Designed miniproteins, single chains. Designs and how they scored, part 65

Each design is a single chain, and the fold is of that chain. pLDDT is the mean over its residues in the fold that is shown.

## One batch from the design tools (miniprotein)

Design m2248
Fold by ESMFold2-Fast:
Structure m2248 (fold): chain A 66 residues (1-66)
Amino acid sequence: SLLEEIRRLIELAASLTGVNKQAALHELRDLLREAGASDEDIERITELVNAGKVDEAYRLAEELLG
């Protein structure tokens, strides 16, 4: 499902560094946008991933996207 893909990308982005992390974050942002998330919500989720708050990022994505 789309939410499972988003969850995988959150985990992947949090585990990576440098250019690879930026690539995973770009893919995550694109998927969130396709799922109907607002730019504000996409930035909020991205900030949580960058802060290492992976569980909070999952919760927010599930809340916003169902």
Scores: mean pLDDT 84

Design m2249
Fold by ESMFold2-Fast:
Structure m2249 (fold): chain A 95 residues (1-95)
Amino acid sequence: MTPQEILERIDKASLEEIYELLVSMLEELAKRTPDPAVQEELRRAIEELKKAYENKDKDGLFDALSRIIELVAGYAPLEVTRVIAYAAQKILKGV
């Protein structure tokens, strides 16, 4: 799926679908990251994201998503970071 196709799906998706898509993308990125330290930090941030989403903790969601974007921006292509940031914005607005 291209970054543009993912963005179009996000615009039409439910909050739950956007969340599931974001988690799936982040877990895939964690597997492919070349730096083991970044991989471990990203996996921790994903766990924090899941807990905050389950608890409808908007502050926790903001903190986890901000950390994820910071980590991803350091190694992922800009188009991938843009998709993640867009999904994050939709989740924060929806909770």
Scores: mean pLDDT 82

Design m2250
Fold by ESMFold2-Fast:
Structure m2250 (fold): chain A 99 residues (1-99)
Amino acid sequence: MEEEEFKEFEENYEDLLANSNPSTQEQLEIQKLMLEGKSEELLELGEKYKEEGKLVAATLAYEAALKAAKKNKDEEAKKKAEEKLKEIEPALKEAQAAA
């Protein structure tokens, strides 16, 4: 496959990946950390998913971090989770519009 043709397939894959539902294992990891109240670890997990292009999984991790922070009354983690959700929302909407 020519380089340009490969890049087109790669871009289409990235859009599909960004809009894909998290795997069962990813969902279980997010839920476990949320139940354990590990808001900072959920923020780190969300950042990893975002860097991997998994925007739906990243959004779920950030939402779980927000819920854990609210339960623990951790205002700093709550603020970070809210900021991350605001940052990822435009990218997720763009990926969903492209799909």
Scores: mean pLDDT 76

Design m2251
Fold by ESMFold2-Fast:
Structure m2251 (fold): chain A 81 residues (1-81)
Amino acid sequence: MEEIEEIAREGKEEMERLLAEDPVAARAVQTALDLAAEYLHKDPKMAQLSIEAAIRIAGEAGPEAEEVAREYAKRLLEAAE
């Protein structure tokens, strides 16, 4: 639980840094990461959908943001095992 929350926090901070020039995209990815973290143990389907949304939105902003979103998605999934 605490590990998942910390991973989501770190991911949000990294997205804010990478997407500083696009605050709307940063907020959208941060919201999707928060939802993924919240639903990992409550609703796995919602968590997966949120992870997919975070990666897609980050990818639209750029390949570096997509790579970072994929890395934090992987860390969230591994922490949920």
Scores: mean pLDDT 83

Design m2252
Fold by ESMFold2-Fast:
Structure m2252 (fold): chain A 91 residues (1-91)
Amino acid sequence: SMKKEELKKRLYEASGLIVEGIRNRDVELVEKGVKLLIEVAEELNRPDLVEELEEAGRELVRGIENGDEELIERAAGRLEEAALELKKLLD
């Protein structure tokens, strides 16, 4: 398994990619960030967070592709809550 320091680095990188992807409506950046969050959740043995991240990530991509601002906001909130839970586990 990855060291906690490496997981923390990936978590911070993922959060930045998701924020930039949302601001720029860049699906590729969002997908990269979500993938990194999923990798962190897998290494921490949190299958519930993997499922939540996969669902919220798909909703965010769909929201961006369709210009659905309400869906983007809701999906972004779900990803942020999951990322905060992962950060708490890495304390």
Scores: mean pLDDT 89

Design m2253
Fold by ESMFold2-Fast:
Structure m2253 (fold): chain A 78 residues (1-78)
Amino acid sequence: REEVKEEVRRALEERGIKVSDEELEEALRRAERLLEIAQAAKSLEEAERAARPIVESLKTEELRAAAAIALELLARRA
């Protein structure tokens, strides 16, 4: 988890996106939940419906970018 956090931080720095440590931790928690939904869902529609409130909770473009990068990295490790 800490390794993924550091990789996400590096990827954001390369893109010129600044997030606080608290924001990065929030994005990681959201990404972990999104991955869990994707793995548990029986259909794309079910996954999208379950994921929508979590995506909507990411109120800034920077948080959405961080969560997307974290989700991609976590999915590669699964």
Scores: mean pLDDT 76

Design m2254
Fold by ESMFold2-Fast:
Order: structure tokens, then sequence, then C-alpha cells
Structure m2254 (fold): chain A 65 residues (1-65)
């Protein structure tokens, strides 16, 4: 899917920025994101950013997109 390709690119960018390893899995129509980083602080930051991006690309909202 186009969204999956875009999402992968954005997550890879965030991973490079934060030094975290971010993986995306598609299951049962839902998007699963795995974030791994050497510290809890970095993991939380990367997770927040990844969640925002996934929300825009992984969860199509019925209004205004």
Amino acid sequence: SEKLRRLREELERIGRETGAHISIFETLGEVLILVQAPSKEKTEEATRRANEVAREFGFPEAGGI
C-alpha cells in the first residue's frame, strides 16, 4: 500500500534522527509499531513521534483527510 511505503520512510527517518530502531507490522487492519532504543527517554520520544506519523498514515480518519 502507498501509505505503508510512506509510513516506512517516515519511521526510518525518525529512527535515524533518534537513533532508535522502529519497525511496523500490519495485522488485522491495525498498525503495530515496535520501538527499540538504548534508553527509556529515547524510546518514549521515538514512540511519540512514530505514533503521530502512524496516526496520519496508518489510521485513516473519516473527516478531512
Scores: mean pLDDT 68

Design m2255
Fold by ESMFold2-Fast:
Structure m2255 (fold): chain A 110 residues (1-110)
Amino acid sequence: HMVETKEEAIKKAREHLARAQQALDEGNLPEARTHLAEAFDYLAVAAELMGEKELADFLRNLSFVLRNNTKLTPEELRRAIAALQAILDRLEKGEKVTPGEVARLLSEPP
């Protein structure tokens, strides 16, 4: 689905984030990974619409990792969900987020 605005992209990212959390709570790791990857893809669209191309490329790479790394644990997925929530909240407020800050959020325990 093509999105035209930052607000629409953020909304779609939040919808997929909620579905990822539900799938994780149900123990469905493949579905949680898929929805989380979609959420990062929509967040990348939002970043690109804001002129943050390096952040968008980094987020698309994270989406690729989520789709292809079948060894991700529930704890790692919970950390990724928490990181995505924090990034969405900051971008929605018009705050700047760097690739380095995203990497830090993903490496720190929740």
Scores: mean pLDDT 83

Design m2256
Fold by ESMFold2-Fast:
Structure m2256 (fold): chain A 73 residues (1-73)
Amino acid sequence: SPVVQRLLEEAIEAARAGDFEKAVGYLLAAAMDPSLSTEQRLALVAAAREVERAAKAGDTEAAVRAIERVLAL
């Protein structure tokens, strides 16, 4: 989905800027796309959880990697 790809790119930029709340928001918005399978939606929610954990650790690289893993959706 072009919408999902755009939201994931925006999530990566937000995470790189240290705006983890915004990055999580973009991932959850992407998870609402009706073209996604249940498995794809769960992967996006899991990525949002990983970004939240990385944010608590102050690990920007871990947050970006979590989003990059779902970029193929």
Scores: mean pLDDT 86

Design m2257
Fold by ESMFold2-Fast:
Structure m2257 (fold): chain A 78 residues (1-78)
Amino acid sequence: SHTEKAKKYFEEAIKYAQEAIKLADTDLEKAQEYLQKAVQYLSKGIRLQTPETQEDFRKASKLIGDAQIAIDEAEKKK
C-alpha cells in the first residue's frame, strides 16, 4: 500500500538524518552525503503519503532540519 511504502521511506529518511547528525562534527563530507540521502527518501515518502503517515512525515522533516543545523554549525567551526 501507499501507507506502508511511505512509512518505509520516512523511516529511511529518519535513519539517514540521525546518522548525519552523529557524523556532523567528525566526518562532515559523510554527514552531507547522509543528509542528501535523507532528503531523497523524504521526497519519495511525500509522493506516497497518506493521512496515516502524517506523524512519520513530521518526525522525518524535523530530524532533517536538525541535521542541516548540525552540519551548518560544524562548517562554522572549521
Scores: mean pLDDT 88

Design m2258
Fold by ESMFold2-Fast:
Structure m2258 (fold): chain A 64 residues (1-64)
Amino acid sequence: SNAARQARIAQAQAHADELVTEAEKNPEKAGEIARELTDAMFASSDEEAAVYGRGAGRVIAIRS
């Protein structure tokens, strides 16, 4: 059913948002957090991977 898939996407979004917020509060950790988000992206598939990839992009922008 589609419900389980949507729940997994929502969990990925919550996790990515938490990590992005941590990077915003502690920019010195941005590199470590970007790597964690990138690792999560490669460990995930489809829509979950896209969520983590967007999160990694946001964290990388903090270092610019």
Scores: mean pLDDT 83

Design m2259
Fold by ESMFold2-Fast:
Order: sequence, then structure tokens, then C-alpha cells
Structure m2259 (fold): chain A 86 residues (1-86)
Amino acid sequence: MEERVKALLDYARKLAEETIKIAKEVGNEDLIKKAQDYLKRAEEAAKGTPEQAYDDVQASVAGLGRIYQEAKDLLEKKKKEEELRK
């Protein structure tokens, strides 16, 4: 596996782990599933040819980044709702 593909895949794994952690905290199962799906695509893509693997893993990381942002937005909303429970 190309070094840059490995680094990008490791980043995807870390991003997916953080996204799943946040999604679990906000109770959103759909985001957990989406993060797992993107990570699986990235891992499968990384097993392909080096040139194609880089592009496919990068696309999966971009998708995962969007899901991560959605999870973060939901976490912020949840924290505001918890503040109102005081």
C-alpha cells in the first residue's frame, strides 16, 4: 500500500471513530451507519491499485467529513437543550 494512501486511510479511521463516538452521544443511529459505510468504502478502496486507491479513499474521507460535521452540529444542539433543562 502506498504511504500516502495508508496515511489517508488512518485519517479516515480516526475521523470515523470520532464521528461514531459523537453520533452515539447524540443518539443518531443513521450517522453511525453512514460513518461505518464510508470507512468500509475507504478500507476496500485502499486495497485497489495505488492510483485509484488514493482517489477513492480521498472521496470517502470527504463524505466522512460531511457526516462528522452533521454529528458535531447535532452535539451542539443537544448541549443547548441540556442547558435548558437546568
Scores: mean pLDDT 80

Design m2260
Fold by ESMFold2-Fast:
Structure m2260 (fold): chain A 70 residues (1-70)
Amino acid sequence: SLEEEIYKILSKYLDPETARRLAKEVAEASKYMSPLALEMYTVQKLLELGVDRETALKIAREIAALAEKH
């Protein structure tokens, strides 16, 4: 599922509990957001969690590209 694939990406950077929660939130958001909106939403969530801007952008782009294929 999209949620599981997002979790795999996030679990490289975040603790398992936070990665699981964010994966669920981002997968849900993907149902009503454009790819660009989803990327910006994901960046904002990662920044709020203390992830640096460069890493947040890299992760968000990977997730947005993945969501576009689903």
Scores: mean pLDDT 88

Design m2261
Fold by ESMFold2-Fast:
Structure m2261 (fold): chain A 94 residues (1-94)
Amino acid sequence: SSIEERAEELIEKVKELLSLPEEKQEELAKEAGVSVSTFRQHLEDLLSQLEEARERGILTEELLAEVEEHIENLDFVGAQILLGVAELKHVILK
């Protein structure tokens, strides 16, 4: 489905950020206003949360677009909050 393809593309984008050379990760961490270790931890947490959300079938096209926008702005905490809220809504409405 279109959602599965977009979810995979977004997961691959996060994996690509984690695989960047240390120098490039330092540049992005500085832009995000965090340490490199915090930057890597946020990306690892986001990757785990995206993979879980995908497996649980809670991802929508709207949610994926919002999460992608946050990733492009280096706001990984904001992306994680969006995914967490979506997961809570999914559990409560079940």
Scores: mean pLDDT 84

Design m2262
Fold by ESMFold2-Fast:
Structure m2262 (fold): chain A 74 residues (1-74)
Amino acid sequence: MSPKELAEKLAKLFPEGLRRATELAIQKGEEGLEQLRKEAEEVVEMIRSLGNEEGAEEVRKLAEKLLREAEEKL
């Protein structure tokens, strides 16, 4: 499997994983959201480094949206 194919798969799978991680982070409160934010940034950078800049940007925007919605629920 090429790095580009792996980056495309991660971009598709990460949204569902991010939704579940966000639900768990909300239960932990502000500290959980801070940890989730760091982990999301690491995944975005990984996807970008594998050559899928567009996928990385889409995942970054989704992560920002989910984190903002989670912050509003705290």
Scores: mean pLDDT 75

Design m2263
Fold by ESMFold2-Fast:
Structure m2263 (fold): chain A 96 residues (1-96)
Amino acid sequence: MISKEELELEVENGMALIMAAVGVRFGDAEAVRRALELAEEAAERAIRLKSKRSLRAAAETARAIAEMAREIGDEETARRAEELARRAEEALKELE
């Protein structure tokens, strides 16, 4: 069972991952940073929605962006993405 809000968050996470991947491919650190901003918005909505599915997706998306940021040498974006993953995981634990 997937709600409209959960589906929208899955689309937003997918768009963030595509944007980050394009950023890595072309060495565009700003694209990876914008991808993190999209992932942050999706994670905040997932926390408000209290959706275990959307919070797991948010954590996985944030970790993927952290790896992509490291690949292009953007350690600050990688650190922010790791923090986002941690926040999503903590929110998920609160729902158990």
Scores: mean pLDDT 86

Design m2264
Fold by ESMFold2-Fast:
Structure m2264 (fold): chain A 97 residues (1-97)
Amino acid sequence: MEEEIEKAEEFAREALEKSDDEEEQLLLFAQKLAEYRGIPKPKTMAEALKVLAELYERLSKPLIEEAIKNGEVKEEEAKRDWEKLKKKVEELIKKAE
């Protein structure tokens, strides 16, 4: 769990830094998390949304908050990246329903 937490915050930041496209950022983040957990990589936004919804509830928010608290991630970067992903996940959940 703790090692997964560290990896997830790293993946979130990498995804947001690597692309300016919100869909690509979200898909990359979901794919990295799925690969780390050993579950099938999402190939569509709907599949990515399912992965992110589960991990958002369970890991994503406490992961980023804990990493900031521990100084593992720069607070200014993590806050920006997390806010972008959080809003996008919420919007896509509404559309996928």
Scores: mean pLDDT 67

Design m2265
Fold by ESMFold2-Fast:
Structure m2265 (fold): chain A 87 residues (1-87)
Amino acid sequence: EELEKKAEEYRKKAEELDNKASQYTSMINDVEKSAKLAEEKGNKEGVENYKKLADRFKSQRDSYTKQAENFRKKAEELEKEIEKLKA
């Protein structure tokens, strides 16, 4: 009962973090499109600014993805413990 609830909590936290990472992926795609348009217009300053912004968003996405993976692994370990207790 307690372990099952904890596993569900970790699964939910992983899902919430995956959703945040997905939002950053969308923002990265938009920023990269903006960088390409700036490059086509010869706006070198705009290109550099968008690249730096994309790098920051990638860092945030990677952070959320790693946190989600960590919670997923914790849920899997608890689920394995629950299965071992199942006689």
Scores: mean pLDDT 86

Design m2266
Fold by ESMFold2-Fast:
Structure m2266 (fold): chain A 95 residues (1-95)
Amino acid sequence: VKEELEEAIELAKEAIEAARAGDYESALKYAVEAAEEFTLAGIEALEKGLPEEKVRAAAEALRRAIDALNAKDYESAVKALEEAIRYLEELLKEA
């Protein structure tokens, strides 16, 4: 679970950098890949007794980022990705 959380954080950071560079197709791709990676990590985190509220918050933040990217609301997308990274880092600390 730790390696998958680290990968999800890295992908979310790459999504932010792509969005800031104006590469919105890559930003969406990285955000989706971060959410897919976190789906697996989130299941393992719950099985290990990590906080369900933080697992849910990270998943919801990643979903908001993807929704914002699809809506072309890039400012909200970056904010949601930054929120997702904070929750993922908290989960990683407890993993």
Scores: mean pLDDT 84

Design m2267
Fold by ESMFold2-Fast:
Parts: sequence; C-alpha cells; structure tokens
Structure m2267 (fold): chain A 63 residues (1-63)
Amino acid sequence: SEETLALVESLMTEEDYEMIKEAAKELGLDEEEVRKTVIEKIAEGQLAFVSVESLIKELKEIF
C-alpha cells in the first residue's frame, strides 16, 4: 500500500541508500530502479538486507 511504502522510505537510513548504490554499481543496474525495487520488496515483506553482499544476492534473484 502507499502507506506502507511511505513508512519503509521513512525508515531507510543514509547507510541503506549507500548500500543500494554500491550494489547497483557492482551489478551494472540503474540506481533509481534498484531503490524503487528494494523499497517495494521490503514493503511486501519479500526482502531484507544487512550488507552490500546480502543485497547483491537478493538483487540477482530479482533481476
């Protein structure tokens, strides 16, 4: 839902966005598309990450 997406975005830290940027760069993916996908998947309860490495593994299954 829109409320859940807004909540997830409000809980994202600068460190979370830096991990997304690094993972997107390593996989040759568009950073904005990765940000959108990550936020949507977290809101759906389908994704969690604690490191760039764990995020890369999740993104490889999605893209």
Scores: mean pLDDT 81

Design m2268
Fold by ESMFold2-Fast:
Structure m2268 (fold): chain A 67 residues (1-67)
Amino acid sequence: MEEELLKKMIEAAKKAGLSEKAAEELARAAVDNGRLPSAQDIAAATGVSVETASRARKAIEEVLKEA
């Protein structure tokens, strides 16, 4: 179950504009900590724009809500 959820989160984050590595790190953080970093924190850590980070964060939140 965790593997399927992770796959969905990674795909959603990649579609939002994150690299595969950044998407994997964000998805794992969501699963392990039960929370997502802020869009600003994601942007600072990954080098993407705050807009891209916000889209990725929302995409993962949507997947988590369905789980």
Scores: mean pLDDT 77

Design m2269
Fold by ESMFold2-Fast:
Structure m2269 (fold): chain A 59 residues (1-59)
Amino acid sequence: APLTVAQLGDAAVRFAGASPAAGRAAGRHALEGNGKEAGDAGQMTDAQGESLAAMAQSF
């Protein structure tokens, strides 16, 4: 869901500010998990989840 993805993205940025390496790893993992789960429910594809994880890394 867009809202959930936005929340995870915001968390990743905040963690990256405090601890870049840990923030990126945690944020990417969370976005990948959420994206795959949504994909299984038919709400988001794995490709969309990967795209969102890449965008989080760009913050």
Scores: mean pLDDT 52

Design m2270
Fold by ESMFold2-Fast:
Structure m2270 (fold): chain A 88 residues (1-88)
Amino acid sequence: MKELKEKIRENVLKAVGYTILAIGHELDRDYEGAIKALEEAIENLQKAKEYAEQLLDVDPAYAQKTIASSDKMISLLQARKEALRKKL
């Protein structure tokens, strides 16, 4: 349980870091770099979601909140990525 929560935290923090990098690339008008950073953020959120799904039988409240938050963020980052692709 503790190890799965640590893996969720690690992947969420990596996703946040990549999202900040994407903003940096957007400010520099490096849309290809921004898209790549958003793709890395999405992958890390998907991994966090997979670890959260393993917690459904042990800590369903934490797992469900983590899954819902990850799904919402993935959707927002995917929409941002598609908007940036239109600038290429």
Scores: mean pLDDT 88

Design m2271
Fold by ESMFold2-Fast:
Structure m2271 (fold): chain A 89 residues (1-89)
Amino acid sequence: MEKLEKAKKELEELLKNGSMSIDKILDIFRTYLGLSDEQLAEARRAIEADTSRTLKEIAEELIRVLEGQIKQIEEQKKKEEEKKLKELE
């Protein structure tokens, strides 16, 4: 979860500072998500193939995806904690 939150924060900083590039997005994925070189190459191709959106729009979509993943992990942790508390009583 912390790695997803850090990746989101770094993407938000790039949007705020107007310094967005494909290389910077991929560096965030490498650093915080631990993507392999093969996965990074696939991600680069996907971003480059999407000529209908700006890099800013792509980054905004990626932030939304990361927010969704963080929310799912938080909900799953809450359910596990609630189950453990009920099973220990």
Scores: mean pLDDT 75

Design m2272
Fold by ESMFold2-Fast:
Structure m2272 (fold): chain A 59 residues (1-59)
Amino acid sequence: MKEVLEKYRKLKETEENGKARAEQALADGDVDTAQKILRETEEKVKKYREEIKKLENES
Protein backbone atom coordinates (compact mmCIF):
# COMPACT_ATOMS: atom_id res chain seq x y z
CA MET A 1 0.00 0.00 0.00
CA LYS A 2 2.61 2.62 1.03
CA GLU A 3 4.69 1.78 -2.06
CA VAL A 4 1.81 2.51 -4.46
CA LEU A 5 0.96 5.80 -2.70
CA GLU A 6 4.63 6.84 -2.72
CA LYS A 7 4.90 6.23 -6.47
CA TYR A 8 1.66 8.17 -7.11
CA ARG A 9 3.08 11.06 -5.06
CA LYS A 10 6.35 11.00 -7.03
CA LEU A 11 4.51 10.77 -10.35
CA LYS A 12 2.26 13.75 -9.55
CA GLU A 13 5.18 15.77 -8.13
CA THR A 14 7.33 15.02 -11.19
CA GLU A 15 4.54 15.99 -13.61
CA GLU A 16 3.66 19.23 -11.77
CA ASN A 17 7.31 20.21 -11.27
CA GLY A 18 8.11 19.52 -14.92
CA LYS A 19 5.12 21.56 -16.07
CA ALA A 20 6.06 24.51 -13.84
CA ARG A 21 9.69 24.44 -15.02
CA ALA A 22 8.62 24.21 -18.68
CA GLU A 23 6.22 27.15 -18.22
CA GLN A 24 9.04 29.18 -16.65
CA ALA A 25 11.32 28.38 -19.62
CA LEU A 26 8.57 29.45 -22.04
CA ALA A 27 8.10 32.70 -20.08
CA ASP A 28 11.86 33.28 -20.48
CA GLY A 29 11.50 32.68 -24.25
CA ASP A 30 13.48 29.41 -24.19
CA VAL A 31 11.26 27.05 -26.18
CA ASP A 32 14.04 24.47 -26.68
CA THR A 33 14.62 24.14 -22.93
CA ALA A 34 10.87 23.89 -22.30
CA GLN A 35 10.57 21.04 -24.84
CA LYS A 36 13.55 19.24 -23.25
CA ILE A 37 12.00 19.54 -19.77
CA LEU A 38 8.65 18.21 -21.04
CA ARG A 39 10.34 15.22 -22.73
CA GLU A 40 12.39 14.35 -19.63
CA THR A 41 9.26 14.69 -17.46
CA GLU A 42 7.28 12.43 -19.83
CA GLU A 43 9.95 9.70 -19.59
CA LYS A 44 10.00 9.81 -15.77
CA VAL A 45 6.19 9.81 -15.56
CA LYS A 46 6.03 6.82 -17.94
CA LYS A 47 8.33 4.80 -15.68
CA TYR A 48 6.28 5.62 -12.57
CA ARG A 49 3.01 4.78 -14.38
CA GLU A 50 4.38 1.37 -15.42
CA GLU A 51 5.52 0.61 -11.85
CA ILE A 52 2.16 1.72 -10.41
CA LYS A 53 0.21 -0.41 -12.91
CA LYS A 54 2.26 -3.48 -11.97
CA LEU A 55 1.71 -2.90 -8.25
CA GLU A 56 -2.04 -2.24 -8.67
CA ASN A 57 -2.47 -5.51 -10.59
CA GLU A 58 -0.77 -7.38 -7.70
CA SER A 59 -2.60 -5.50 -4.94
Scores: mean pLDDT 80

Design m2273
Fold by ESMFold2-Fast:
Structure m2273 (fold): chain A 65 residues (1-65)
Amino acid sequence: KKEEIVEFAKKGIDEAKQLPEDERRRLLTRLAVEVIEKAKKYNLTFEEISEIQKEIAKLRQEADA
């Protein structure tokens, strides 16, 4: 279940790379909210949500490098 959320985030980040800077930031902000909502729907713990956020942060850094 958490792997599905990470995969969803990765696809969103990959799509954001195709957009201008302003639209990229807006999409990534909405993506972060959607990730949290999915995690709540799946009843994930705070620790599991934290791990997902760390993976997303890593993917975002790699996309910008």
Scores: mean pLDDT 74

Design m2274
Fold by ESMFold2-Fast:
Structure m2274 (fold): chain A 98 residues (1-98)
Amino acid sequence: MEEEKERLKKEYEELRDQAAARISAAVGQLTAAEEQYRKTEVQALKDIKEGKNPEEALRKLEEARRQLESTRQAAVDEINAAMDEVNKAEEEYKKALE
């Protein structure tokens, strides 16, 4: 029983640390994607203002917007998955403590 409690505690702590790393990585990817979108938006607006193929600039902006939304959704899904794993491990650990 004590070995089981120690194992579940270690698994919970390891999963919590892994989840924190996964969340940090997902947030980092989202931040990088938002920065890339900002750069694309600035360039597209500049191209439109200068009359450099406004139609292409708008299409690139819209594509970048879709890419950002896709990355945002992936980050939310990853964060939720990591949180669900931690919650499951915490529940198992709490049941072992009774």
Scores: mean pLDDT 84

Design m2275
Fold by ESMFold2-Fast:
Parts: sequence; structure tokens; C-alpha cells
Structure m2275 (fold): chain A 79 residues (1-79)
Amino acid sequence: LASPAGAERDRQRYIEEARKVAEETRKLAKEVGPEFQPYADEIEKLAKEAEQSTSGGEAGRLLDRMKELYEEMKKKAEA
């Protein structure tokens, strides 16, 4: 089930998606104001950690955390 080639392919896909989430977060922070910059900074940090990850599972967990922070940021921006 978990082949090394499949795991590396998943890791690269998650890293690419993490970069996109970081870009969207940066755009949102510019729109909603500098008070949300800490969310953008944390998501950028997680994106770099995902790029340095050694497995698809690790990259996927980091991406999930980034998505959680992005949704939290959106919720707070709307409130």
C-alpha cells in the first residue's frame, strides 16, 4: 500500500498545495489587515516545514494544520 515512490509523490503534491495555501493566506492578510499577519507568518513557517518533510504523512499533517489556521483566520476576519 505505502510504496516509497507513492509516498514521495504524495509529499511533493502536499508541498505544492502548501505553497498555494501560503500564497492565499498572504493575499488574505493584505486584504483584512496587519493584525492577521501572525496567521500568515505561522502558515509560511508550516509551508517551509512541509518542504523539509521526509514523508507524505508528515507533509499531509502540516498541510492540514495550515488549512486549519487559514479557516480560523477567515472566521476571525468575518467576525
Scores: mean pLDDT 79

Design m2276
Fold by ESMFold2-Fast:
Structure m2276 (fold): chain A 97 residues (1-97)
Amino acid sequence: SSAKLLSQTVASYTAVAISVVGAQTEYDLALRNKKISVEKAVEGIQNNVAAAQGSAAKAQAYGDQEPSARPLAAETQALAAEGVAEAKKGIEELKKL
């Protein structure tokens, strides 16, 4: 149903938001600890990036099926793209420590 697809798109947006915040949290934690925490943070950031990309792909698929979900699916893709770009930048900054 339209309502189910829209609800699933909302859930996917929430999942992307959680993953983006998770990546930022891993980055912030690395700044308080030495080299082992940096390696762990890079792994955590990469895991959150993969989760965000997966949830964004699901949102796109729901938007393709349901016109009312398309605006939120597009916002979900944009949120994931921005978060992934910032996460990649953060990883490169951590590697310089």
Scores: mean pLDDT 86

Design m2277
Fold by ESMFold2-Fast:
Structure m2277 (fold): chain A 74 residues (1-74)
Amino acid sequence: SSMLEEQLRKEEAEKAAERLSRLPGVAGAFIDEDGRVMAEPSAPLSDEELERLLAELRRLQEEMEREVKEKMAS
């Protein structure tokens, strides 16, 4: 893989973690050693809050991959 692709993936993962940390019920977000965006809940989440958080995680992961591919395609 190109150095550009790795850098773009890192930047998008950092953006996703920052956005995730702003969600209700999230105490913090970080990137693990595998480049996976992780969230730490601030308290036990309701079923609705958990479902919302999981949906947002899926959207952020998809957005990250899309951004990387778009930037690599140009």
Scores: mean pLDDT 75

Design m2278
Fold by ESMFold2-Fast:
Structure m2278 (fold): chain A 90 residues (1-90)
Amino acid sequence: SEKIAEEILKYAEELKEEVKKRAEELKNSDLSSKEKISRLEDLIGDLEIQKENIKKVAEHYNIPEEKLKEILEIYDEAIEYLKKEIEKIK
């Protein structure tokens, strides 16, 4: 369904912005570097799980491959952002 694809895409874009905001809040917190890294790694784990769930939803609802690719690219961009933030803390 095109409507489902558009809703998932919107959710992914909003989630990417929330992830960036949460990463900045973690960076500016009084937490230790080890705790900051742990929480950023947890966010990556959550995004990887959501990415796999979206692939299953896309298969079930016959979401077009190009739309699925757009959605997954947003998740990959959020994950890469978090990985780069972890490297800055290490």
Scores: mean pLDDT 87

Design m2279
Fold by ESMFold2-Fast:
Parts: C-alpha cells; structure tokens; sequence
Structure m2279 (fold): chain A 83 residues (1-83)
C-alpha cells in the first residue's frame, strides 16, 4: 500500500527531474509523500466502511497493478478530503 502510493507521488519524468535543483527535488518528494499518506489513510477508511466501488478498485490494483484503478482511488480520496 505505502509503496504503491509512493509510485503515485513520483509524478516526474526523467526530463522534469533533470530541470530541478537537488533542494527543489527533495522538497517536492517530501510534499508528494505527505499527500500520498493522506490519500492512503482515506482509502483505508473507505475499505473498512465496505464501499463497494473502492473495494473493486482496490482488488484491480492489488491483482493487476492497474494504474487506472490507482488513479481513480486517488481521485475518490482527494474528493473525500475536500469535504
């Protein structure tokens, strides 16, 4: 779970990474990790509540490393955090 959310937080192509200073890159990574941790917590709570859509997306992600399912889970978690 944590490793999968770390993949989401990467968000940088090699070309984009090359344009950042080491200090900017480290700050951006730390911010992305903090954001991914909040998202992870929301998804865990929704799974405990038995949300059928979140459960199906989680099964797709865990079995197939489905990037589309991961993106949808992130979207659901972000919308929940804004409420």
Amino acid sequence: LEELFKELSKGYSPEEVAKLTPEQLEAARQQSLADSEKIRKVIEELLKEGDGEVKQLWERLSRHFDVEALAELEKIAREKLKE
Scores: mean pLDDT 66

Design m2280
Fold by ESMFold2-Fast:
Structure m2280 (fold): chain A 91 residues (1-91)
Amino acid sequence: GGEEAAEGARRAARAGLAKPEGVAGGAGGALGMIGAAFGAGLTGRREEGERAARAGGEAAARAGGTEEGREGGEEAAEGAGEDGEAAGRAA
């Protein structure tokens, strides 16, 4: 759901900020994931939200975040996917 996607994004942001040498990159990736989660919640588009959330989470983890950054991205993507799939079935 949108709440779960937002929670995942916040988790990734926290993970990115935990490592000093990756702070700038991690924060950027986490911000991207937050935007993706928010957008997915508003549009209900599984593909768009899931893809963007994963990209943000991976960027946060790779930029010196932790595995928690990637986990947050996956959690955000799963939440966004669930909402988008439900909306699609309603059509």
Scores: mean pLDDT 55

Design m2281
Fold by ESMFold2-Fast:
Structure m2281 (fold): chain A 94 residues (1-94)
Amino acid sequence: SAMEEEARRHLAEGSAALRAGDYEEAIRHFERAVELAEEGSPLRVQALLGLGVAYYFAGDYEGAIRALREAIEQADPSTKAELQILLEHVESEK
């Protein structure tokens, strides 16, 4: 769908901003990708993970924890295990 295509563009732009160290821009793009992506979709889980990582590098550990918890809730079992390890790492930094 057009919304899924727009979500994928925001995911790509968020990832590019994250790689460039533009964490505020990355957060905006990942937030938009989350809004546009279907609930429970792999795309939405990827967008929530990106949002969590962007918050973490921005120093917003509360934001990172919230985004990662939402990603875990919507992820498949294999992805869920990996996200849980990342969440525990972020919680230990706080």
Scores: mean pLDDT 88

